# Designed miniproteins, single chains, continued (3): the designs that were tried, part 88

Each design is a single chain, and the fold is of that chain. pLDDT is the mean over its residues in the fold that is shown.

## One batch from the design tools (miniprotein)

Design m11252
Fold by ESMFold2-Fast:
Structure m11252 (fold): chain A 58 residues (1-58)
Amino acid sequence: SAKIEELLARAREALAAGDLLAAEIHIGMARLLAAVTNDFSHEAEIAELEAEVAAARA
């Protein structure tokens, strides 16, 4: 989904800027959209970004 890709791109931009709250919001929106649209093609990418945010918070 182009919208999921857009949300993940925004999450990466936020993470690169050190804005962990914005990154978490965009990742959460991507997960919700994936669930609603039954589109799991981005699951690995979402999980990777979640792990990167968790590491940045540690």
Scores: mean pLDDT 85

Design m11253
Fold by ESMFold2-Fast:
Structure m11253 (fold): chain A 92 residues (1-92)
Amino acid sequence: SEERELLLRLIGLVLRMIGLLFEIERLAKKAGRPDLAKEAERLYKEGVEHARKGVEALEEGNLEEAKEHLEELEEVLERLEELLREAKELAG
């Protein structure tokens, strides 16, 4: 049960991260701010690494380590959401 809940959460966070990256890149291009797109790409790479480690931990049955990596992934998403807010303001 808990492993399945963590896996579904991981999938949802990864899909959200991909969506945020695409939105930020589009708005950064519109605003003429390639630095925002580069920062989003950097955060995306950090998020992918945490997602990879989270999957590895789930495969090993290490729920505590999986939770830690999911929390780190959630922090990456919060930072991407801040970039999205900045990109929206600059593109408007």
Scores: mean pLDDT 89

Design m11254
Fold by ESMFold2-Fast:
Structure m11254 (fold): chain A 58 residues (1-58)
Amino acid sequence: SYLEKGKEALKKGEEAEKQGDLETATRYYGKAHQYYLKAGDDKSAEEALQRAERLSAE
């Protein structure tokens, strides 16, 4: 499902961020945002977008 894809993308983004790979983390947070939008989970989509934007500002 799109919800599961969003969760997996979010986890991969979190792991990349933990490793200091901000470019990879931003890409996965972007994917999580897209999947959560497709799943109708607007709250999780917004949280993923905010994470991506925070990293892009650094």
Scores: mean pLDDT 84

Design m11255
Fold by ESMFold2-Fast:
Formats: C-alpha cells, structure tokens, sequence
Structure m11255 (fold): chain A 69 residues (1-69)
C-alpha cells in the first residue's frame, strides 16, 4: 500500500536491467489477459517514469501473491 508518488520514486530508482528482469518475471507469471491489460496501461502512460511505476506496481502485486502461496 504505497501512494502513487512513492511508487514513482521507487520505480525511478530501478535500473534498465532491473526493469528488464521485472518484465521477464511478469511475462513468465502473469496470465495472457492481464499481460495484455498491462501493455495497454503502458501505452497510455505519458512518461517513462509512469511506465516504470506501472511495471513495478504489477511486480509487487504479483510477487506478493506468489509469496503468500
């Protein structure tokens, strides 16, 4: 439970390599329909920082669910 500004700041700190690892994790573990929705959200984003925030948020939500088992 992070505000949008905190998510954006954390996402901005991520390197290109870390973003690529997040994308690979999401592609491996997300259902195709949710991955398509994620892609649509990324296309709607107005900046690279927003795209990173969207990816990071999706990663946190998915990782939390997988760890909860």
Amino acid sequence: MLDEETLLEKAKALSEEEIEEIRRFLEEHMPPELLEELEAALKAAKSEEEKKAILYHAYEVLEKKLKAE
Scores: mean pLDDT 75

Design m11256
Fold by ESMFold2-Fast:
Structure m11256 (fold): chain A 66 residues (1-66)
Amino acid sequence: DEKEIIEKLEKARAYLEINKESYEFDSEEEAIKFALELVENNPEKTEKAKEEAEKKKAELLKEAEA
């Protein structure tokens, strides 16, 4: 299911952002595989990262009100 893949990608992205890591890939497929593997290997850490990212996003939305 595409929705499940997107959710895992968001978790992986949040985890990488919190650790100040950014990876560039030659293709979207490679990026997706990396992200899915990251979530599979670090389910608890990626889940917490997403929660922290959502809190930070809410804070940024208040800042961007104007």
Scores: mean pLDDT 72

Design m11257
Fold by ESMFold2-Fast:
Structure m11257 (fold): chain A 66 residues (1-66)
Amino acid sequence: MEEALLEAARGIAEVIRQALANRGTPVSVPAIKLPAELTDEQIDRLARLAEEAARTGNPELVVEGV
């Protein structure tokens, strides 16, 4: 359960890291597949962490926050 949440967090952090590394360069962002085991509350938490990570430029915040 926590492992699935961490896996999703790592996937989101990777996408944010790629977006930040390629700022100013058009990059296609692939759709993130979330594990089916995640609850709506866990998905909401990941979304909030992803927004904060993108805003602050710190993709690790997603992984550290779960």
Scores: mean pLDDT 69

Design m11258
Fold by ESMFold2-Fast:
Structure m11258 (fold): chain A 61 residues (1-61)
Amino acid sequence: MTIEEKARELLKEEIDKNGYISVEEAVRLLQEHLGLSLEAAVQVLRKIMEEDPELAEKLRP
């Protein structure tokens, strides 16, 4: 499983709880659970948002 796949699973779990996730919370979640730096977490999140518009709709600024 890639880091991107793990990130998607974590984001989906939080969205399932709250119906949405903020970009700030998503970045924090990736840092805490995957051990990513702020810059790495932002990069992974941007890639996910670009590749998955449906998931991006549930990410709030």
Scores: mean pLDDT 80

Design m11259
Fold by ESMFold2-Fast:
Parts: sequence; structure tokens; C-alpha cells
Structure m11259 (fold): chain A 87 residues (1-87)
Amino acid sequence: ANELVKEGQELRAEKNYEEAIKKYEEAIALDPNNVEAWILLGESYFMLENYEEAIKYYEKALAISKNEVEKALAEDKIEEAKKKLKE
């Protein structure tokens, strides 16, 4: 799962968001409790300006978050995407 997340991050750095999404979806299929993969999936949709879909995945990350740091990160990402949706 960690290798798929890394491959997705490399694709995202190249601005290949559609292929990055596929890698994060594969990581989530292997580990549905991978908070990082859900956040990165949301960020990829955010970069594609699909803010509604980004919020959906950030809310999933928030729901499965186990500690205050993970929860704060997901909440911040949700707020950022909601701000874009109102612009």
C-alpha cells in the first residue's frame, strides 16, 4: 500500500492527477483505513478543481482518523475545499 501511495505522489508531482487517483484508489482497496491515501485522493480531485468530490474523500479520511493530527489535517482540507466551492 505504501508503494502505491508513493507512486501516486510521483504522478501528482508530474501533474498526472488522473493516474495518481488510480494509484490512491488501489492503495485504498488494499487498506481502506489508510488515512493518507484518502487525503491524497481528495487532494488529487482538488487539483482537478472537483471540490465536491475532494470534500467527499476528505470527510472519509476524517471518519477513519485515529488521532488529533489526522483529524485536524482532514478538517483543514475540508475547509479549504469548501472555501473554493464558494468562490
Scores: mean pLDDT 85

Design m11260
Fold by ESMFold2-Fast:
Structure m11260 (fold): chain A 61 residues (1-61)
Amino acid sequence: MLEEAKKRIEEALEKGEDPVQLYLDMLKELIANGVSFEEARKLISETMLEYIKRRAEEEVA
């Protein structure tokens, strides 16, 4: 489920995992589960950007 992938990405980033390695691992996992390369790339990129945005908002707002 895409929601589970998003949660896993956020949890890994919170734990301080390498973003590049996380991106590659998640990309491989989503493709193995039948998600297209373009959809997987978009999901991972948007989830990481949303996490960065949320952290920035927590510091200034």
Scores: mean pLDDT 77

Design m11261
Fold by ESMFold2-Fast:
Structure m11261 (fold): chain A 74 residues (1-74)
Amino acid sequence: MTKEQLELEIRVAMAEMAAAVAETHPVEPEDLPLLRRHLEYARRVAEEARELGDEESARRAEEAAERLERALRA
């Protein structure tokens, strides 16, 4: 695994963790700015993964972004 691949894996894992936290706790109004940053982060990670041709990492990051969007709309 290259350093670039390892850094991408860490970023994907962070996006997935943010989504899991958002799903397991009620979203308070004060949390909305942080959740929006997590959503933007997940979307950027998905785009970066696609540019690198890492379809699996892109799919995982897109799924995390979708989960964060649902949490924000609940």
Scores: mean pLDDT 83

Design m11262
Fold by ESMFold2-Fast:
Structure m11262 (fold): chain A 87 residues (1-87)
Amino acid sequence: MTLAERYAEEGNYRLAIDLLDGALRKGLFSSPEEEARALVLKGKIYLKMGKYEEAIKYFQRAIELDPSNEEAKKVLEEAQKKLEEAR
């Protein structure tokens, strides 16, 4: 469990995103599955912020890295529904 997950839960989205961006930029993940999890968390934060198109992009990247990540697929469907409703 990352410090970014805690900040996201507390509603501190900017700090959560900054931590995730730092980790993604530095390649701090030991596996594609770990990187996919970080991308899912980043997408969920954008979903909470109402940035559905950005959330979709991160969920799609997560699925490309780990096609077995069922959470990424579920939140992608959720983000797509939210985007359609917001149009």
Scores: mean pLDDT 79

Design m11263
Fold by ESMFold2-Fast:
Structure m11263 (fold): chain A 82 residues (1-82)
Amino acid sequence: SLPEDLSDEEVERIIEEAIREGLISEKGLKAWENSNRRERKFIADVLLGVRQLVEAVDAAIEYEKKNREELAELAREREELE
């Protein structure tokens, strides 16, 4: 979809959800506040495209953290085996 096709209400809901999910940094929020209407629609369109990736990225980060925790736990088990 073209950024111009997004309604103002959709743009606001998209940004609000992204803020709630912690996807937007303080720098990003400042850029949003300083953006014009056309720029906001463009940013919202990009966020829509990223939403499907957010679940995959979040799952990958959780998987990575779990693997590292499990690896650290296994390392401790090895150390206790003496």
Scores: mean pLDDT 75

Design m11264
Fold by ESMFold2-Fast:
Structure m11264 (fold): chain A 60 residues (1-60)
Amino acid sequence: MITVTGEFPSLEAAIGAALRVIGIDPEAEVKVEGNTVTVTVKDNAAGREAAAYLKEEIAK
């Protein structure tokens, strides 16, 4: 399992990132708490792509 957590500048940004993660990996477990997004994915191609996307968004 891969878990990525990050804080976004707004609730709208957090929700947008969460929806894009679900679009990449529909099996992803996504939690949005305030401005914080936590994603848990399987260590497979779709899960790794979703985790990489979220890491890049958090790094901006």
Scores: mean pLDDT 82

Design m11265
Fold by ESMFold2-Fast:
Structure m11265 (fold): chain A 76 residues (1-76)
Amino acid sequence: SKLEELKRQLVSVQSARDLLEVAYEIELELAERARKEGDKEKAEQYEKNAENLRKAAEELREKAKELEEEIKRLEE
């Protein structure tokens, strides 16, 4: 059913968001280590990766909210 499909999509979106949030924290830690080692180029690459992951996670948060609202509407 459409409801079951949306619930599966929500779980997938939430899981992807959680993975991106973990990856974001890892990239920030790697950036800090590179900065301390004096590798500015590597630090900037990790910081860019972190920013991209942050934006992707935020988009998935918004998508999860939209799916939750659709599921709620279909259950009533």
Scores: mean pLDDT 89

Design m11266
Fold by ESMFold2-Fast:
Structure m11266 (fold): chain A 103 residues (1-103)
Amino acid sequence: MPLSPELAAVNDEAVALANELLPGVTEVVRREGLEAGVEYAADRAVEAVREGRVSPRAAVAAAGLAAYRASLEAGASEDEAHAAALEAARRVAAALGLPELPA
């Protein structure tokens, strides 16, 4: 896969943050349901950007990855996990003022 060094660095940040978020997101999904887990993943990823710990692009990817993995661990279907990942990513993008549509 021809990935630039800059994109590789963003991916590494995203994976690291997703791994940090995963236990908390999984607990929220199991306790309060899938939608609550998506909201929690998005909110925590946005906080990480506001704290200067990750880039906005890494936070979008991390929220999606954490929501996807947590959904599967909680027994959701592949389709439900993908939908949760996309929704978490969209919520982070919206909260950070990133364009959701190609406009």
Scores: mean pLDDT 80

Design m11267
Fold by ESMFold2-Fast:
Structure m11267 (fold): chain A 80 residues (1-80)
Amino acid sequence: SMERIRELEERVRRLMEEIRELAKQLDPAAQAEAEELIRTAEAQVEEARTLPEDEALFRLQLVLAELTGELLVMERRIAK
């Protein structure tokens, strides 16, 4: 459904914001890495908007999984 796609896009947007905030707690190199990751994720979201609903939903779920993994890596770096 289009509502589900909108929900996933909003979740991706929130994860991007969280990644930016965590990167600020590390160093300028981490901030540069975060911006590159966010740029790639934004490109994937834009591409998903051109796809059929089922394919868009699948693509957005993959983006969410990738960003969640990167968030956990950054949290681990802060914890050390």
Scores: mean pLDDT 85

Design m11268
Fold by ESMFold2-Fast:
Structure m11268 (fold): chain A 60 residues (1-60)
Amino acid sequence: SEREALHQQLLAAIGAVLRAIGDIIDAELAGDEAAIEAARRELEEAMRRLREVAERLDAL
């Protein structure tokens, strides 16, 4: 069902946000400015996706 597919996408989006946060922490501990910038962009994209999926679920 569409709802079931969106729930799976929601879990995947939450996982992506958590991974991006971990990447930021690792990059900051390493002092790698390029990796920090890349991880911040990853977090922005993951949060955008999470918002889109949550909005679609809310509309059902």
Scores: mean pLDDT 87

Design m11269
Fold by ESMFold2-Fast:
Structure m11269 (fold): chain A 68 residues (1-68)
Amino acid sequence: SAHEEEARRLAAEARRAAEAGDLETALQLYDQAISHLEQALSQATTEEEMLRLMREGSAVAAERRALL
């Protein structure tokens, strides 16, 4: 979905910001990525899609938490 694509783009940007030492920007981009994954999850119509999005969301949240 468009929300999944946007979430992956934002997560990639968050990782780059974290690598550059811009933790404030990284955290904000991770929050945006998580928001898009939550929207994708709310629109999920299959169990496979839901489980995949839940796992992806957990991974992104863990990356964010590692910066704290």
Scores: mean pLDDT 89

Design m11270
Fold by ESMFold2-Fast:
Structure m11270 (fold): chain A 60 residues (1-60)
Amino acid sequence: SIAERSSEALKLIEEGEEAAKKGDYDKAIELYEKAVKAGEDNPSVKKLAEKKLEEVKKKK
């Protein structure tokens, strides 16, 4: 369902944030890209994941 996929996307964003805090930007990028895919049916979650992805790419 859309709600279940949105929950998965938010969890992936959290995991990406943890990876970025550890300096593992490659892993953070991968997790945020997965979050964008999982959040495809929820515009707010998708936009959040896209912003996180853009931010972490600038740090690499």
Scores: mean pLDDT 80

Design m11271
Fold by ESMFold2-Fast:
Structure m11271 (fold): chain A 68 residues (1-68)
Amino acid sequence: KLEFAKEIVKKVDESNLSEEAKKLIKLGLVYFLQGDVEKALEKLEEAEKISNEKELVKEIKEKVKKLA
């Protein structure tokens, strides 16, 4: 889980996502690492709604669901 979170953070930091969307994704990953999958998905859905790269956020959501 930690290696997954590190890879997603790197991908997000290298993306064209807004700082607001990046912050929401990172907060979602924190909840995921704490075992709170519901809050993790909630934050990722918020990021998807405001994001200019909706497909990237959707991929992250699906990976979180598969690992949960």
Scores: mean pLDDT 80

Design m11273
Fold by ESMFold2-Fast:
Structure m11273 (fold): chain A 72 residues (1-72)
Amino acid sequence: MISDGEALVAVAEIALAVMITIAEKVSPEKGKEARELAEEALKRIEEAARAGDLEKAKEILREAMERMEEIV
């Protein structure tokens, strides 16, 4: 079975991909900003999940989603 950390990373990938798609529909420039933010956030989420710090991983995802709302 997939670990809780792996499941959280998968959820984050899906959530961020949706926000990238929305941003790309606004403009190519917003899509680029969203993609760059998502790549940075996913890297940090994966690091926190690997360390077993699921609360930190959730917080990083929350902050990334708030930043995504500023882009769109």
Scores: mean pLDDT 83

Design m11274
Fold by ESMFold2-Fast:
Structure m11274 (fold): chain A 73 residues (1-73)
Amino acid sequence: DEKKKREEAEERGNEAMAGVLTAQGVSEEEARAAVRSRAAWEKLRARDPAATENAEAAGEVARELTLEAFEKQ
């Protein structure tokens, strides 16, 4: 089911992004809000573009690994 695979990849991506944000000094609460809300993400990006860029890269890698695990089956 493509929808289920996409939901899992998106959740893994969100977790990876939040983890990278908190590792860079963003609070866990703010990091979780940012990965779930475009407005919160844009506010954080304006304040710390490097942290959000690093988080986006980590999220993309996590999504790719999750989807690749499904494709290789």
Scores: mean pLDDT 78

Design m11275
Fold by ESMFold2-Fast:
Parts: structure tokens; C-alpha cells; sequence
Structure m11275 (fold): chain A 61 residues (1-61)
């Protein structure tokens, strides 16, 4: 479904963001870079949660 495809895309983006965060932390990147990545992860988690709620509602209908 389009919803399952969107969930998979957000999950893939989260994996990439976590990899970027780990690399940035290992490299001693500026705090602004670390904070920016954490913000992007937080936003992606909110989006994933919304999509999972939409899927649960669709599956219940």
C-alpha cells in the first residue's frame, strides 16, 4: 500500500540519520551539527508514529 511504502521510506531515513549521528559524534563534529541530526531524528520519529497510527486505523476499518 502507499502507506506501507511511506513507512518503509521513513524507517530507511531514520537508519541513515542514526548512521550520520554516530559518524558525526565519532568525528567530533560541532554541537550544532549533532543537534541538527537529533532534531531530524525526532521529526522522523513523530512522522513514523503518525503513519503507524494511520495504518492501525486503516487496519481496524
Amino acid sequence: SPLDAEIARVETELRRLFDKLAAAQAAGAPQEVIDGLRQQISEAHVRLRELLREKAAADAA
Scores: mean pLDDT 88

Design m11276
Fold by ESMFold2-Fast:
Structure m11276 (fold): chain A 101 residues (1-101)
Amino acid sequence: SELERLRQEVLAALEAGDTEAVKANIDRLLSKLPELTPEQAVEAINFIARASLGLTPEQAREVLEKVRELYEKLKDRFTPEQQAEVDRAIAFLEERVAELE
C-alpha cells in the first residue's frame, strides 16, 4: 500500500540521516490522515511522533502543529482510547520539541 511505502521511505531516510527526506515523507503521510480509518490514523500519528527523532527542532515543531490541527479536525472519528493514544503521541512531540529548543 502507499501508507506502507511512505512508512518504509521514512525509515530509510532515518537510517540515512536524510532529515529533508524524513520531513517530506512525514508531510505526505500527514496529508493522508483524513483518508485513513481511525485505527490507521492513530498508527500513523504514533509512527510520525517516533520518526520526529530524525527531524530538526524547527521541522519537529512544524510536524507537531500540523498533527494538532489535523487531530482537532478528526477527533470526533476516534474512540476515547484512540484519543488517549493520540494525546500521548502529541505529548511525545511536545517533549521532543521542548528538549531540542
Scores: mean pLDDT 84

Design m11278
Fold by ESMFold2-Fast:
Structure m11278 (fold): chain A 68 residues (1-68)
Amino acid sequence: MSAEELVEKGEEALKAGDYETAIKYAEEALRIDPKHGRAWGVLVEALLKQGKYEEAIAALKAAAEAAA
């Protein structure tokens, strides 16, 4: 699967309320393309929906580092 396909599946999982699956797809997309902004967005949103604020903050820092 491409990073784009993985992000699409992650977005579908978010809509279904399956935040664990959304995180897995976002992480796999980021392994392929660590600068993929949509993948970072899926990861952060899924973490926030689960109340994992510390992990969401870590993901935002990693996204900023990857974009630099």
Scores: mean pLDDT 84

Design m11279
Fold by ESMFold2-Fast:
Structure m11279 (fold): chain A 92 residues (1-92)
Amino acid sequence: GITRAIAIVLQLIGLELDGAKISIEVEGDTVTIVAEGLDEAQIEQMKAIAEALRELGAEVEVKVEGDKVTIVASGLDEDALSLLTLYAEELK
């Protein structure tokens, strides 16, 4: 629901404020989130974000490469997709 989608966006904002480089791309119902410059705790937080997206009904793929995490989420609900799209526009 919308409360969980808001929590995901707030967690991403928190990572950005802590110095992580975040990019978000939205294509149809698929969202790609890339975070770089992560410590071990931030990598675990990105994995928790991936699980939260899965609980919103998304099919989620996660790739960890050193200090970089890529999340690809497909089939997101309209509320989650709208909030992530708004946040992606603010990152530009």
Scores: mean pLDDT 82

Design m11280
Fold by ESMFold2-Fast:
Structure m11280 (fold): chain A 88 residues (1-88)
Amino acid sequence: MPSLDTLVENAERGVKLSKKEIIESVEHEIELEKERLEQAKKQGDEELAKQAEEHINELKEVLKKIEEAKNSKEALEIVKEHIEKEQK
């Protein structure tokens, strides 16, 4: 599954994405962050572990908003807002 950045770029290029595919992409990102969290804990990297946990929580909130979205366009806007927030 592509990253959320790649998902948004593909949609902007005219790739049609269903709301289900967007949900699956966010769920995949959560799984990657969970793996990152476990690796950070194993290595004793408290800062990396904290960042991964914060990202997991943010992605779970994004997932809830997407589930309430009326269509794939609204779901993509929610993902895009999340990406913009991460770049701060």
Scores: mean pLDDT 79

Design m11281
Fold by ESMFold2-Fast:
Structure m11281 (fold): chain A 58 residues (1-58)
Amino acid sequence: GAAEAAKRAENGLQAMKDLGVDNPEAIAALQEGLAAARAGDGAAGMKGVREGEKLAGI
């Protein structure tokens, strides 16, 4: 659901910050996924999360 997508996006963004990974494309995809999830679109949220995780290598 949207809440799960939001939590997963937030966890991904936090992990990248904690690891000091500077990957603008992955960060942008996770941020877009988070925004979509917060707007109630779980499907678009998960799409952004999956793309961000793939780009970040996680």
Scores: mean pLDDT 83

Design m11282
Fold by ESMFold2-Fast:
Structure m11282 (fold): chain A 77 residues (1-77)
Amino acid sequence: SEAEELRQKAIELVKKGANLLMQADDLKDTDPEKAKELYQEAIKYFREAAELARQSGDEVLARTAEEMAKIAEDKLK
């Protein structure tokens, strides 16, 4: 179904965002400018995931993705 396809896409984007967040954390002290770039990219993936999750009707996944975006945003401060 369309909803299932959107949900799977959201899960894929969450995984991509989480991978970028992990890479950014690894670079935070050695290359802070690259880390900022990766955090910003992770935020974009998490926000897209939240939107697709909401469209799919998966409110739990949407909230999870929004919280991940917030965590990444806090890393930029």
Scores: mean pLDDT 90

Design m11283
Fold by ESMFold2-Fast:
Structure m11283 (fold): chain A 55 residues (1-55)
Amino acid sequence: VDEVRARLDHYQGLLEANRRLLAEETDPERRAALQYAIDQLTAEIARLQAQIAAL
């Protein structure tokens, strides 16, 4: 349980960092890579939140 919460906190931090980078990025290739990372982190966070809710 604590491992799942720690992982959630870690991914939420990464999501915030990537969103900040995306807001300042002007290169379309780098923006695409950041958006992909944001999408993956968002999906992982939702999955972890569902696991916590099921406990």
Scores: mean pLDDT 82

Design m11284
Fold by ESMFold2-Fast:
Structure m11284 (fold): chain A 70 residues (1-70)
Amino acid sequence: SAYDKLLEELDELERRVRAGELSLEEVEKRAEELLAKAKTIEDPIKHAAAAIRVAGILEDARLRRRQAER
């Protein structure tokens, strides 16, 4: 399903952020793309769950950038 694919893409983004493979700017761009996909999910609970995960990944990336003193 579209939702399952979105969750897989969120898992990939989270893994890449934790591995230090992406800049904050790349994470923000990818997050916008995934949030746009989340808006196409007709189930409001699934949409909200995906949006919360996107927000969590963005906050993790921002914390990592702050820790790096950039």
Scores: mean pLDDT 83

Design m11285
Fold by ESMFold2-Fast:
Structure m11285 (fold): chain A 80 residues (1-80)
Amino acid sequence: MGAGTARDPREAFAMAVVLSLKNGKSVEEAAEIGARVARAAGMPEEEIEKLKKKLKSLSKEEAYEWALSLLTPDQAKALE
């Protein structure tokens, strides 16, 4: 089955952001950690910059909700 390996660079970014925010990191720190994880997963720099800028424009609550929206419901539930 072609679905289910959770190696999408966008999902990797979102997971790193959610975990960072849960561990008390700032939105800025979460954005940097997410960017590093997304880069390691093969995301182009232009996309990383867009996601990073979007995240940094949000409050902690909005950033957390937005990052969860990038994940599948099962992935989001597993991180909460």
Scores: mean pLDDT 77

Design m11287
Fold by ESMFold2-Fast:
Structure m11287 (fold): chain A 88 residues (1-88)
Amino acid sequence: PSPEAIAEALRLLRERRQEAARRSRQVRQDSGSDAELEAARVHLELLAEAIGRATYILTGSEEEALRRRAQAREIGEQALRQWMEARE
């Protein structure tokens, strides 16, 4: 990919990571007893979307972007389940 595409993908990932952290913190404050689970779920979903967007910027392939987004979502869901089990 071009240097411009790499720079744009990195900028998007940085911005989305900050937004995901802010959004998940807000959800934690708003969600009461389910706050940690809901915040973690929102954070992971936003990161999966960011990975898909970055993949599109780097590859120009919507198919590859959708595949990478889905993979990231699956990994996040598995990690979230393991994290919740470990806390109980």
Scores: mean pLDDT 79

Design m11288
Fold by ESMFold2-Fast:
Structure m11288 (fold): chain A 119 residues (1-119)
Amino acid sequence: MLRDEQLSVTFTTAAGVTVTVDIDPEKKQTTITVTFANGVTVKFVLTRETDEAAIVELTLAADSVTLTVGVNAGSLTVEIYDANNNLLAKATATAGQTITATASVTADNVIVATVTVTT
């Protein structure tokens, strides 16, 4: 009788970077949308295999964002997209591994995205 509710949190930094975190428990998916002060938008999509909650560390600069996630159970996939839904980078990590995903914006408004897995 109650609908499943999406949880959403938005904040803006002093540098003018806006971050929205959307949690969809039915899809086991967290979407982090970052809009830089120049209007360039990147989207991180985190998809979990299990219901185990992922703790995400987010480091924000004026022209870059770094996301770090330790995987405690099953697998977790991180995908980085631009504002047009073009896939820029993707990696999957398993229990005991850490994903580090970074997106930066150049002076020419080009997005440079990387995803690294460490054990």
Scores: mean pLDDT 79

